# Designed miniproteins, single chains, continued (4), part 33

Each design is a single chain, and the fold is of that chain. pLDDT is the mean over its residues in the fold that is shown.

## One batch from the design tools (miniprotein)

Design m13127
Fold by ESMFold2-Fast:
Structure m13127 (fold): chain A 67 residues (1-67)
Amino acid sequence: AELARAQAEAAAATAQLYVKAYRESRAAADEAAAAHIAAQEARSPALGEGARRGYEMAQESLAINEA
């Protein structure tokens, strides 16, 4: 339960970070997301996985909203 919640929070934080940065610069958003994912993975592999999921979801959401 605790692990799943932490992963979900990492995913949400990464998606939120990416969407915010994307409005200013796509390149900056990708760089920020990569750094955030690396930082989360350094804390815990599970948090890194959650952060990666958030990045993927944010990318998919933006693609759909631009259609």
Scores: mean pLDDT 75

Design m13128
Fold by ESMFold2-Fast:
Structure m13128 (fold): chain A 101 residues (1-101)
Amino acid sequence: LKQQAIESLKSTKSLVEKIKKQLPSADDEEREIMSSFLYMESSVLRLAAPKYPSWVSSKLLQVSDELIKAADYLERGDVKGALQSLDKAIDILEDAIKKLE
């Protein structure tokens, strides 16, 4: 269970970091694709959350919320807002991974 939680969080962090790296140079079509990936990942995290201990579940839900915010910012054309939400998601993920290790 602990190892599965670590792997899940690291996978999500990898996805968020890739989107963050690509976002400043992304065109409108690429931003729509990124927004879709963020919504999908948010849904995956929300569905996974009940399978984990309450504190891990809480962190997954917090990350999910930040990914939804980032996707919403991208829909509005607010790249700066999206980057701020992605940074918050990465910080939450890093904290959770360190606490599990």
Scores: mean pLDDT 84

Design m13129
Fold by ESMFold2-Fast:
Structure m13129 (fold): chain A 71 residues (1-71)
Amino acid sequence: MKKEEAEREVRRLEVLAEATKGVGLISYSAAKTAGESQDVVDKIKAEMEKKGKEVEEEAKKKAEEILKEVE
């Protein structure tokens, strides 16, 4: 893979991870606005943070594999 192509794919994965975090923030904000109890709001935040971390780890692993093919 050419370095420029690898860099574009890495950027795509970074944007995807960032978008996933954005969805989590929207869900948290919606629950808070709806007047949900603090327990429910905290649980939603924790679940979305866990999901975002999983997406980041997967994106990082794929990015490392892509960069290893660039010489």
Scores: mean pLDDT 71

Design m13130
Fold by ESMFold2-Fast:
Structure m13130 (fold): chain A 86 residues (1-86)
Amino acid sequence: SEVDREVERIIEALRYLAEGRLQKAGELLGVEVRSYAEALETAIERLTELLRSLTPEQRDEISTRVGPPLLAAAPVVEADAERRRR
């Protein structure tokens, strides 16, 4: 389905963020991103919008699928944020 394709795109973008590939994550999200935090915020915003139209069962399944790549991306986002604090 279109929903499943969008979820996979978000998961792949989060995996690229975890790998330190900001530009590839932005390309998958179809937006220009300036930071890892901006890319993560964009991915979460799209996921949140997508989940609004879904059943509780579908939300639980998608949350389970997105959790691990999201947790993997978090350290990279924090490291970039610390670097920007100089």
Scores: mean pLDDT 82

Design m13131
Fold by ESMFold2-Fast:
Structure m13131 (fold): chain A 77 residues (1-77)
Amino acid sequence: MTLEQLKLRVLAAFGRAFHDALEQGKTPEEALAIARDAANAELDRLVKEHGLTPEQRAELQAFVDAAFAAAEADLKG
């Protein structure tokens, strides 16, 4: 699996958790926090499952952090 495919999997986990939290009546802020935790959990799982290097983990973490920052900015308007 490529690093790009791993980024897509983490993003999918983020989106699923965010959507599910909103459907359960969470606020957008609460949903974003839940989605970030889900994305970080998926990242940890993929690192262990695929034997990723510290450098690959750092790139995925930076991607998750950037996606979170973008979503937070969108919520602020």
Scores: mean pLDDT 82

Design m13132
Fold by ESMFold2-Fast:
Structure m13132 (fold): chain A 74 residues (1-74)
Amino acid sequence: MERDVLVALLEIFLAILKIDNAPEEAISYVRKAIDALEAGDFETAAEYLRKAAELVDPETRKMLESFAERVLEF
């Protein structure tokens, strides 16, 4: 998956987290992950996604962990 597509998917996911009233700290980590991806820092982006995953329900956690794995494919 191209980086720009992954960023767009994460921004959509960030909007969903806000609608679902996810913890502000989790939302902040996803935003930092998007910023790191845009900067080309894939390891930092994956770390922030994993930190966000620890703060959310198991279903959302699995999705964030999946995004972290995709980030590391670059």
Scores: mean pLDDT 80

Design m13133
Fold by ESMFold2-Fast:
Structure m13133 (fold): chain A 113 residues (1-113)
Amino acid sequence: MEARKKAVEAYDRVLRDKDEEAVRAQLDPKALKYYDALKFMMDIARMLIEAVKNALIRELKDGKKVEEEAKKLLERSEKAIKEYLLTGMTDEQVETMVRIKEASEKALAKLRE
C-alpha cells in the first residue's frame, strides 16, 4: 500500500516538475515498479484519447467541443487508473504491465533507428 501511494505521488510530482529521472531515483524498487506500471497505463490512455480526438477533429472540423470532451475523458481515465493501481491491481498484474512496457519501448526504439 505505501509503495503504491509513493508511486502515485511520484507521478503527480513528475507532472508538476518535469524531472522524471530525479523522481525515479528517489523510489525504492517496489515503488518504482508501481510507478512504471502507472506511467505506462497513463501514457497508453493519453495516446489512445489523443488519436481518437485527432480523428474526430479531422472528420467534424469542430475542434473545441471535441477537445473539451477529450479533456474530461482523460481526467476520468487518469482517476480510474490511479484507483486501479492503488486498490485493484495484483503484484502479478503490475509485473505483467512492466513487461508490456519494456517490450513496447524495445519495439519503439527500433522504429526510431
Scores: mean pLDDT 82

Design m13134
Fold by ESMFold2-Fast:
Structure m13134 (fold): chain A 82 residues (1-82)
Amino acid sequence: GPPLSVSQIVADRLILVGEGVIEAIKEGIKTFDELMEKVRERLRAEGYPDEVIESRLAAVKEAMERLAKDGVFPEIKEVLEA
């Protein structure tokens, strides 16, 4: 089959991040700030520099906003509006 493009790999990663976000929301995370703080803490613990962390958090926010707009996961919209 054709090789996976960088854009396809990024899309697959964003879906995986979206699923992880939904799982965290279902486990009791109720605010966007709480979710972002947990993600930031994890990435910092893994040794990522602040510029990479903020870039990743921006990508997660963008993915959440798209999922909320599309209505696929109503829980994401509730967290973004909290």
Scores: mean pLDDT 66

Design m13135
Fold by ESMFold2-Fast:
Structure m13135 (fold): chain A 89 residues (1-89)
Amino acid sequence: LQKEIEELEKRLLEVRARLEALLTPEQRAAIDAAMKEAWAAAKSQEEAVQAMLDALRAAAAGLGPEARALIDEYVELMERLLELVKKLE
């Protein structure tokens, strides 16, 4: 489990780096603002993460197909990480 979590975290960092390279400063700022707003409105850690992922997908609608694909991959990896972390509890 711990080794699988470390591998997912490494993949998340790689996908995030590629996504940030494709986005304009304005697009990055808009996504960051939407995610921060979703986090602030959440009542639990699990709700906060899900709300942030939903905000990220919504922001993807205005982006090019390559950036949208990377956002979808990032969300899928985050959902897998949450499932593994939940099993450790």
Scores: mean pLDDT 76

Design m13136
Fold by ESMFold2-Fast:
Structure m13136 (fold): chain A 85 residues (1-85)
Amino acid sequence: MADRETEVLNKFDVAMLRAEMVIDLLDLVGSENSKKLKAEVQKAREEAKSTVEKYLNGEASIDEVEEAVKKLMAAIRKSEAFLGL
């Protein structure tokens, strides 16, 4: 079985790919609401990236990575609901 680190980092990778797809779809919509949702997903994505980088440098815990990924997934799901997915 994968350990917790492998599980959390795998969830991060999946969330990053899903965020890119959602951002592209929000760009295609081009409304003010889609621009706001895109900014929220982009912010959560950058925060998750930063937290993973800090974790790999020994400056953050795996718990902080898991929380950042959870926040990114929440932003993605909100955008998916807006897109009717």
Scores: mean pLDDT 86

Design m13137
Fold by ESMFold2-Fast:
Structure m13137 (fold): chain A 67 residues (1-67)
Amino acid sequence: VPVAELSREEAIEGARGFALGLLKANKEDPTDLDLLVRLIQLGAKVFGKDISEEEARRAAEELVREL
């Protein structure tokens, strides 16, 4: 699916995967919510979406719960 056709929720889901991949690769602190928020925002931008810090924080909190 082209990036331009992704919904905001789909882009956030992809960004969560991106952030998790970076955490696992670099063995970063998974409890650092601020780091996760920044990585998720960066990931979403890669998928062509600018998401708010609030949206990224919700995704980060969900990701931490899944760890």
Scores: mean pLDDT 72

Design m13138
Fold by ESMFold2-Fast:
Structure m13138 (fold): chain A 74 residues (1-74)
Amino acid sequence: MDPAQEFADLLREAAEAHRDTASPEVVETLLTMADMAERGINPMSLLLRLRETDPQLFDQLVKVLNDYLVKKAE
């Protein structure tokens, strides 16, 4: 019922769904974002930092999230 908890749960579901197909770094980052969301911290701040420091990891995260959101919308 808490929107922050629902978003955190969505991020954890995305991590679990891609555990065997995504790199460990992508899965760990999704779980970190979920923890941030539960604590009321905007997880988008982590994504913006990754875009600057590790653009390849950022691209992989965006792909995983897009794939999960498309699947959930169907």
Scores: mean pLDDT 77

Design m13139
Fold by ESMFold2-Fast:
Structure m13139 (fold): chain A 68 residues (1-68)
Amino acid sequence: SETTVEEIVEAFEKLKANLDLSEEQEKYADEKLKEMKEAKTPDEAKRILHETLAYLDSNGIKVVNPPP
């Protein structure tokens, strides 16, 4: 099954709702979410998602059940 931009955005929004983010991390996540919504392809949105998750992980945020 092919993952769509909309599915990637929805998955990240759900994940974000379950994370205890700082104000700065919340701002970064919101900016990246906007970039994901403006992505022209699912591959582009997925790359932005992976970069966002890597940033959160480097700042000590543990992600369980990450988006596809």
Scores: mean pLDDT 77

Design m13140
Fold by ESMFold2-Fast:
Structure m13140 (fold): chain A 58 residues (1-58)
Amino acid sequence: GQPTHYTKEQLLLVLEEMGVDVDSLRPLKPDLLVSAAAIQLKKSVEDLYKEVKKRLAA
């Protein structure tokens, strides 16, 4: 499917709710911050995007 384009603010909001240290991620581009957050959460980037989609769909 087409990659869902989330804003950096939407990504940071969801990641903060997941317990990620978002202050370390703020200077990164959206693609890099997702990769860094996935490493912090010990998840794949694919699994992280699925969780973001689920949380933003509410």
Scores: mean pLDDT 76

Design m13141
Fold by ESMFold2-Fast:
Structure m13141 (fold): chain A 76 residues (1-76)
Amino acid sequence: GKEEELLKKMREIFEEAKKKGEGKSDLPPPSEEFLEALRERLKEAGFPEEVIDLVLEAVKARLPDAAKKIVELALE
């Protein structure tokens, strides 16, 4: 369905960002507390768990721009 196609596009955004080396190596790794707070916020906003997991993976990989694009796509 549409949700499967959106999830595929979100995954492609994450993979492309990793491939291009868009990771912010100068950024410190995110804390566990930050990741839990982000998960809670996305869950409250009604995001599917699969989307939340992708956003958290992008943040953990230090790809904040990819995480933003995934969130924006999910809000469309």
Scores: mean pLDDT 76

Design m13142
Fold by ESMFold2-Fast:
Structure m13142 (fold): chain A 100 residues (1-100)
Amino acid sequence: MTDEEKIKEIEEKIPEAEEEIERLAKTDPEKAESAKLQYEAALEIKKALEEKDKEKIKEVLKELLEKVAKKRLEEAEKAGDKEKVEEIKKLAEEKLKEIE
């Protein structure tokens, strides 16, 4: 997929993401926060793609992964789900290796 195609996909998803965040903010604030983090990362990735900054794209993806993983871990730990905590840690490590 070309950088131009990736930019277009992000642009097409922006309005839907904004509507979903607004909807979730009223019903599930924790999911709204996660969706907002993904939305902000998508905007930064779009800008980095337009600037052809591959290093910035990797940095944004790593930061998003760390923030999302932290939120998921805190939720699983609060629920006492040790199996879910280990699953999230493993998935985050695998995703980080894919970005690097």
Scores: mean pLDDT 77

Design m13143
Fold by ESMFold2-Fast:
Structure m13143 (fold): chain A 58 residues (1-58)
Amino acid sequence: TSIVNSAASLIKDLVESGATDDEIADALISVTSTVSDDSIIASINTEATEILESIKNS
């Protein structure tokens, strides 16, 4: 899977595990810090936002 898909899976797992917003933000920063492509970073941030909006109430 792509880095974007891996990041999305990680964020989804954290949300399902009851991670705090700060823990999710730290994980996102850790993932994006390994990426040098701004387009990929933007894609990761977009996927994370969609996941948080979709499953935060679950």
Scores: mean pLDDT 74

Design m13144
Fold by ESMFold2-Fast:
Structure m13144 (fold): chain A 79 residues (1-79)
Amino acid sequence: LAERLREAKTQEELREVLIEAIRRGAEYTDEIEEAMKEVIKRLGEGQVALAVLDALLEVRGAKGLTEEQLKELRELAEK
């Protein structure tokens, strides 16, 4: 997972990696956190936030996210 995150060069590639990770229930480890920081630095926070939101909506159809949480994620992506 961490290596695939580091290799993601676009928002679309990141979205695909995140969809796979969510479906597999991947653990959020220090290695994954460092990889996400590298991706944020490369793509920017807005593109990363949109990729995360798109992946969550694709896998879970927003089930488990409140309307407030979805709004917060959208606002984070726009900053």
Scores: mean pLDDT 68

Design m13145
Fold by ESMFold2-Fast:
Structure m13145 (fold): chain A 75 residues (1-75)
Amino acid sequence: EEVERYLQEAEDALANHKKYEELSKKYRDIAEKLSGDPEARLKAEIDAGVYEVASAVYKTVAEENLRRAQRLLEE
């Protein structure tokens, strides 16, 4: 059943969205604490930005799969 496949893909994408959102927040917090080390701070800021983008991509994937499941349920 297509609905179950889309829901599973949405669940997997939501899990990755939350994972990368948490990592982005964690690395931003690390960057703030590294104020005495500019190079380490910059690396943490870059890592946070990369995770933020990954989180946004997975959120979009989850939303699209949820919309597909909804369309199938509505006929």
Scores: mean pLDDT 84

Design m13146
Fold by ESMFold2-Fast:
Structure m13146 (fold): chain A 80 residues (1-80)
Amino acid sequence: MQLTVSGLVLEDPDTAKSVATLLSNHTGQPVSLEVKPGKYLAVVLVLDAQGRLVGLRSEITDTREKAEQVAAQLVQQALE
């Protein structure tokens, strides 16, 4: 089964809300993503061969660098 895995880092609460809205519209299910001012959210999206969202993982960190490392680790885990 072919999966597409995408990692991203969200640092702005408004951007996180916009991404959650886009995912909710795409999946037809309510999706919520929250980040606090001064924090960073690492997000991993897993899509199937039809472009449907089959997995979502997220973790809050204190720095952008840590969020990028966490996103990369979550992508690697999803590919295993």
Scores: mean pLDDT 76

Design m13147
Fold by ESMFold2-Fast:
Structure m13147 (fold): chain A 81 residues (1-81)
Amino acid sequence: SERELLLRFIALSIQLIGAVTDLKYNMGMSAEEVRKLMAEIKAEVEELIKQLSPEEAAEVRKLMDKLIENVEKQIAEIEKK
């Protein structure tokens, strides 16, 4: 269902935010591990959206691309410190 898809997307987004927070506060995660998780999450999202219309899938991809851009910006800022 659309609700189940949205809840899964939210859960994956929270997981990625948690990984970036781990990296920022030096709690054990590396930038490479965060990028690997981001790639795995993107792959899972691509599988989830296969059940959507092309237009709906495009909107989810836009949200995912924005999330990836924001995470890469955060990693870059952390690596400068």
Scores: mean pLDDT 83

Design m13148
Fold by ESMFold2-Fast:
Structure m13148 (fold): chain A 80 residues (1-80)
Amino acid sequence: SSALEDKALEGAIKANEGIETGDAELAREGLEELVEAVKEGGIDKESAIESLRDLAKKAREKGNKEIAELAEKAVEEIEK
């Protein structure tokens, strides 16, 4: 896999861990890594948006509005 694909995977793992632990800073770091990898062409844009929407839904189900809003902003950032 490419370094950008690895970065996207690492970002997704960190974002999920942040959601599970309620760590907004860890979630933010993961989301930023994922967005950067998408912008650099590391993963498919549509797949990334679906993953981010799933992360936002999971964060809301966990009651973490802050992390959900971070994931929603990441979708907007990719759609630009």
Scores: mean pLDDT 83

Design m13149
Fold by ESMFold2-Fast:
Formats: C-alpha cells, structure tokens, sequence
Structure m13149 (fold): chain A 61 residues (1-61)
C-alpha cells in the first residue's frame, strides 16, 4: 500500500504530465522535493503504471 506522502508525489507527477508543467515546477507548487517527484516519474514512467499504483485499476483499462 502506498503512503499518503507517496500518493501525493505520484498525483503531482500525473498532474504535471497532464498539464505540460515541468516536474520541478509542479513539485514546488505542491510543496514537495523536486528530486523525489522526478524519482517517482522514473519509477512509474507510464500513465497505466501511475494509475495502478494509485489504486485506480479500473481507470487503466
């Protein structure tokens, strides 16, 4: 199970990619460490992996 902090980081990655915002800028807006947000983007490189990790399995179909 993903922690609330990890969920917030991954949601920030998803939001940044949906709105064409640089990950660093999205992290700063959310009050997160840009390095950790970039690490999560590398760990979950596809939208399908991101949505599955967030528990939205039916949305990834």
Amino acid sequence: SMSERQRKILMTVVFAQEHDIPLREAAERAGLDPREVEAFARRYPTREEQLKALGAAWAAE
Scores: mean pLDDT 79

Design m13150
Fold by ESMFold2-Fast:
Structure m13150 (fold): chain A 74 residues (1-74)
Amino acid sequence: SALEELAAEAREIAATLSEEAVELLDRAWQAHRAGDLATAERLLAELGRLFGEKRASDEDQAVLLRLYNLVADS
């Protein structure tokens, strides 16, 4: 699915930034699978802040934004 593909791509990007970024994404994905959308959205927002702090490219930030929007629409 598009959601699973975006999550996989976001995880690859997170792995290039830090272990903290990977942990935030993994926790957000677990929360989403558990139906805890509020926690998933909060963790993805924290990950977005970290992507900005690590100066991730506009393209990489767009991947995370697309993932966030699909999770929020779930």
Scores: mean pLDDT 84

Design m13151
Fold by ESMFold2-Fast:
Structure m13151 (fold): chain A 70 residues (1-70)
Amino acid sequence: KEEKIEEIDRLLTELYLASDSPEVLAEVQAAAKAIKEGDYETAIEHIRRAGELSGRPDLAERAIELVKEL
């Protein structure tokens, strides 16, 4: 579980760095908070938006797959 959360955090960081956008950062931070709270459905929604906004839906999909395994 902790190892998967670490990988998810790494992917979320890559999503932010891909765009360096305050909107992507807000979605990434909301996703990280939802994961910490165990609200994985909300986390998936924020990750998907971050992927669309950053132009990296591939990274978002990988992170979503890991969240589904939590």
Scores: mean pLDDT 82

Design m13152
Fold by ESMFold2-Fast:
Structure m13152 (fold): chain A 74 residues (1-74)
Amino acid sequence: SIKDEIIELLEELQKKYPSITPKARETLIKLVEEETDEEVLKEVKEKLEQALSQNEGLAMRELLEAYSLILESI
């Protein structure tokens, strides 16, 4: 599912960027599990894919934008 793909992306981001704390990852996973809007989930996935191709600073901005999208939706 798209949610499983997002969880896998978050795991890869945490491996690449140690500044992404376990608590931040856990919080975003819980929000993803609560989200029912498929368009929001698609945008979140795209931002996390962008984050994996960026430097750490840009990756953190993409992660914060993904977090904001879900919070605004639920």
Scores: mean pLDDT 79

Design m13153
Fold by ESMFold2-Fast:
Structure m13153 (fold): chain A 89 residues (1-89)
Amino acid sequence: EEPSEALRLFEEAVKEADKDGDGRLTYEEILKAFELYAKKVGVPLPPGFEEIVKGWFDSLDKDKDGYVTKEEVDAWLEALRDHERELRA
């Protein structure tokens, strides 16, 4: 699967995990987003994914308020797409 397509599917999973649509996601909602993403791509999540996701979540949650905004997730995904384009151009 292509990295850019994988990032897009993850973005869609994040939107689906944000059930109340308030643009704020808890760690649990982000875990749900990864589960939905794995379902969309048809592969199981690897052992230890929860620890990996926690590190990722903490890197975006600079204020340590327990939430990540959809805008922060979208900005991170855009930065990764730019990085992937540079590597695969």
Scores: mean pLDDT 70

Design m13154
Fold by ESMFold2-Fast:
Structure m13154 (fold): chain A 76 residues (1-76)
Amino acid sequence: MLSPEEREAAYRAGLEAADAEVEKFASQLTPEQVEELRRHLDRAVRAAVAGGVSPEAIRKAIPTLAQVLKEELLAS
């Protein structure tokens, strides 16, 4: 299990990575889709932190997850 300090660092790292990906795709999405992408990424980060995933692993996973979610939003 992550310590409280590690958990906070993991959540912060995940949110920073998520924000960067949202900004990257913002011009390709509607404001409503941007909010949906942000909500999905926030949920994924919280789940990963709760599951004890390291900050480094979360940072590596977020870009791929954001790409998949963006493609799904554009396909719907």
Scores: mean pLDDT 80

Design m13155
Fold by ESMFold2-Fast:
Structure m13155 (fold): chain A 82 residues (1-82)
Amino acid sequence: KLEELEKEIKKIEQEMLEEFEKAKKANLPQEELEKLARELIKKGELKAIELLRKTIDDPEVLAEIDAREAAIAALEAEEAAK
């Protein structure tokens, strides 16, 4: 499952970065940034989060990314625990 997402990450990592930068420059509200992050992350792999953290210095966006990373990790942990 994550392996499939990891493969997709190569495609969407640039899209994710571009979309996030676009949203930041447009001063979108937190909920819009969160929805964008949620959609992109669900199609990608957690490695994209690491790249975004290096590229993005906006604390608000980084907080959104952190929240999404935690949510995906929690979902994976819950699936493992079942």
Scores: mean pLDDT 65

Design m13156
Fold by ESMFold2-Fast:
Order: C-alpha cells, then sequence, then structure tokens
Structure m13156 (fold): chain A 63 residues (1-63)
C-alpha cells in the first residue's frame, strides 16, 4: 500500500543516514545500499499500483 511504501522509504532513509554517519563504512558500501534501496522502492511502488516509470535494471551495470 502507499502507507507501507512511505514507511519503508522512511526506515530505509534512516538506515542510510546511520551508515553515512559511521566512519567505518566506506562510500562504496553506502552507494551499494542506496542503489538496493532505490530499486526496492521502485518495485514496491509498482506493486502498490502507482503509475510510475520503473527501471529494474541495475544503475551500475557490471563494468
Amino acid sequence: SKEELLAFAREARERLEKLYNDPSVTEEQIKEEALRIQRELLERARAAGLNVFVDEKPYLPEK
């Protein structure tokens, strides 16, 4: 549902902020988690019936 999507987004954002504020966590790890969260948010938005453009491809294709 839309409410569940917003709750997930809020929790995911808080998790990212904690990782970002942790000096032992690398920028690469933060970026990877951000990409995973973005993909899951798009998938959840689609599942919730939101008419939005969804890209399920990885933002960083294997280079």
Scores: mean pLDDT 69

Design m13157
Fold by ESMFold2-Fast:
Structure m13157 (fold): chain A 81 residues (1-81)
Amino acid sequence: SKLEEALKLYENASEEEKLEAAKLVKDSVVEVVDAKNEDEFLKGLAEKLKENSKDEKELLLAVGYIGSIDKEYAEKILEYL
């Protein structure tokens, strides 16, 4: 699955790549703090992660980071991508 791919990519990433993934997620979350509900938040976060990622690898690393914390959130985000 795409989630398994993202999680494996994140687990095997360098410390620098993991830090960059966490920062990308943090910066993208700040852009969607005004979301009124969870679905709006997750959809907005997916859109911002896609916009703020330079390539698919960086996007998958960010999803992998989210999935390391909450797999259900990562799965929902992937549905919006």
Scores: mean pLDDT 86

Design m13158
Fold by ESMFold2-Fast:
Structure m13158 (fold): chain A 55 residues (1-55)
Amino acid sequence: SAEEEREKLVQTVQSLLDEAQAAGLTEEKIARIEANGNVYTISVTKDQVVVTGEA
């Protein structure tokens, strides 16, 4: 469902932010996830969080 998709995205972003902070925000953290049939690439840097849908 859309709610489960949103929850998975939020949890993944939170996990990556924690990981990036533990690394002192010196490196880009990337995760690729699949939720509700959609594929997303999530990138976290010191400057921004980017969520990209893959076709």
Scores: mean pLDDT 75

Design m13159
Fold by ESMFold2-Fast:
Structure m13159 (fold): chain A 71 residues (1-71)
Amino acid sequence: MRTHGPILDDPHVRRLRKILRDGPVTEQVDDLIRALRYLQEQGVISPEEAESAIENLRDLAADPDAPPRTP
């Protein structure tokens, strides 16, 4: 766990939310997942961080109007 930064207010996160909400969700999500996998393979981010982010992106693609998957 060597990530430090305000993920809450990151411009990248804001842009992702807007794109997923308004844009072609499936195409954008696939591109983002691919980018995260690439960064993980290059060792820029940890596998666990990449996997968590990918799961969140897939959830948004599946149900953008239903934000959390309640237990």
Scores: mean pLDDT 62

Design m13160
Fold by ESMFold2-Fast:
Structure m13160 (fold): chain A 73 residues (1-73)
Amino acid sequence: MEELRKRALELEKKVLELRKKDPELFKKALEKTRYTALFTGRPEDAKTKEEIEQVVKSLEAILNAYEKLKEEE
């Protein structure tokens, strides 16, 4: 589980950087991923493997939506 938690932390850092860099585009990405990001808590708050896997998937969905929106610009 250590690698999974480390990946979640790395993804969280990327998401936070995008929020600072392009807040409006990031907001649109969050809105598009509302279904998958609804249960996104902080990696630190995830206590089970299933919870950390959900965090990873939610963060990945946000990053993917951001990249897709950036290409649509």
Scores: mean pLDDT 70

Design m13161
Fold by ESMFold2-Fast:
Structure m13161 (fold): chain A 81 residues (1-81)
Amino acid sequence: MSPVERGRENLIALLEAGKLSPADVANLLGAQARAYEEEGRLELARVYREGAKRMAAATSKEEAIAVLEETARRVEELERA
């Protein structure tokens, strides 16, 4: 299992358990976007930043999980390319 897949599953579990809010996950995704931007990995930074914005706008656990799944899928596609 990739680090991205492991991180995704862990965050989904914490969201489902109510231990993290969508706002908490948005902050984590935003911090990762900034880290990738500083590394010059601009496509990864963009994907995480977009995920953070969508996550912050999520009004339900279902929306938050869907945003996280889509963000992880896009990251995995970039890492395969």
Scores: mean pLDDT 81

Design m13162
Fold by ESMFold2-Fast:
Structure m13162 (fold): chain A 85 residues (1-85)
Amino acid sequence: VELPRFSEAELEAYRAQAAALALKLPGVDERLAELFGEAVRRVAEALNAGDLERAARLEALINEGIKALLAGNIEEAERLFREAV
């Protein structure tokens, strides 16, 4: 089964939607929301390339960043999302 490839429009839609969702979280400013969106886009780009190992590594960074946000550690969340970009 050939995995569907995301178009550029779909990649941008995923980035924008992720950023918009992040802005609804307490303590998330526009800059951090945009960084989260870009990190999510990088996962989709890795999936497009068929690089499942890279996609898994990026997703792990995003998950750790989300845990940091929920703990109120905004600086650590920003660092982790920046590593995913």
Scores: mean pLDDT 82

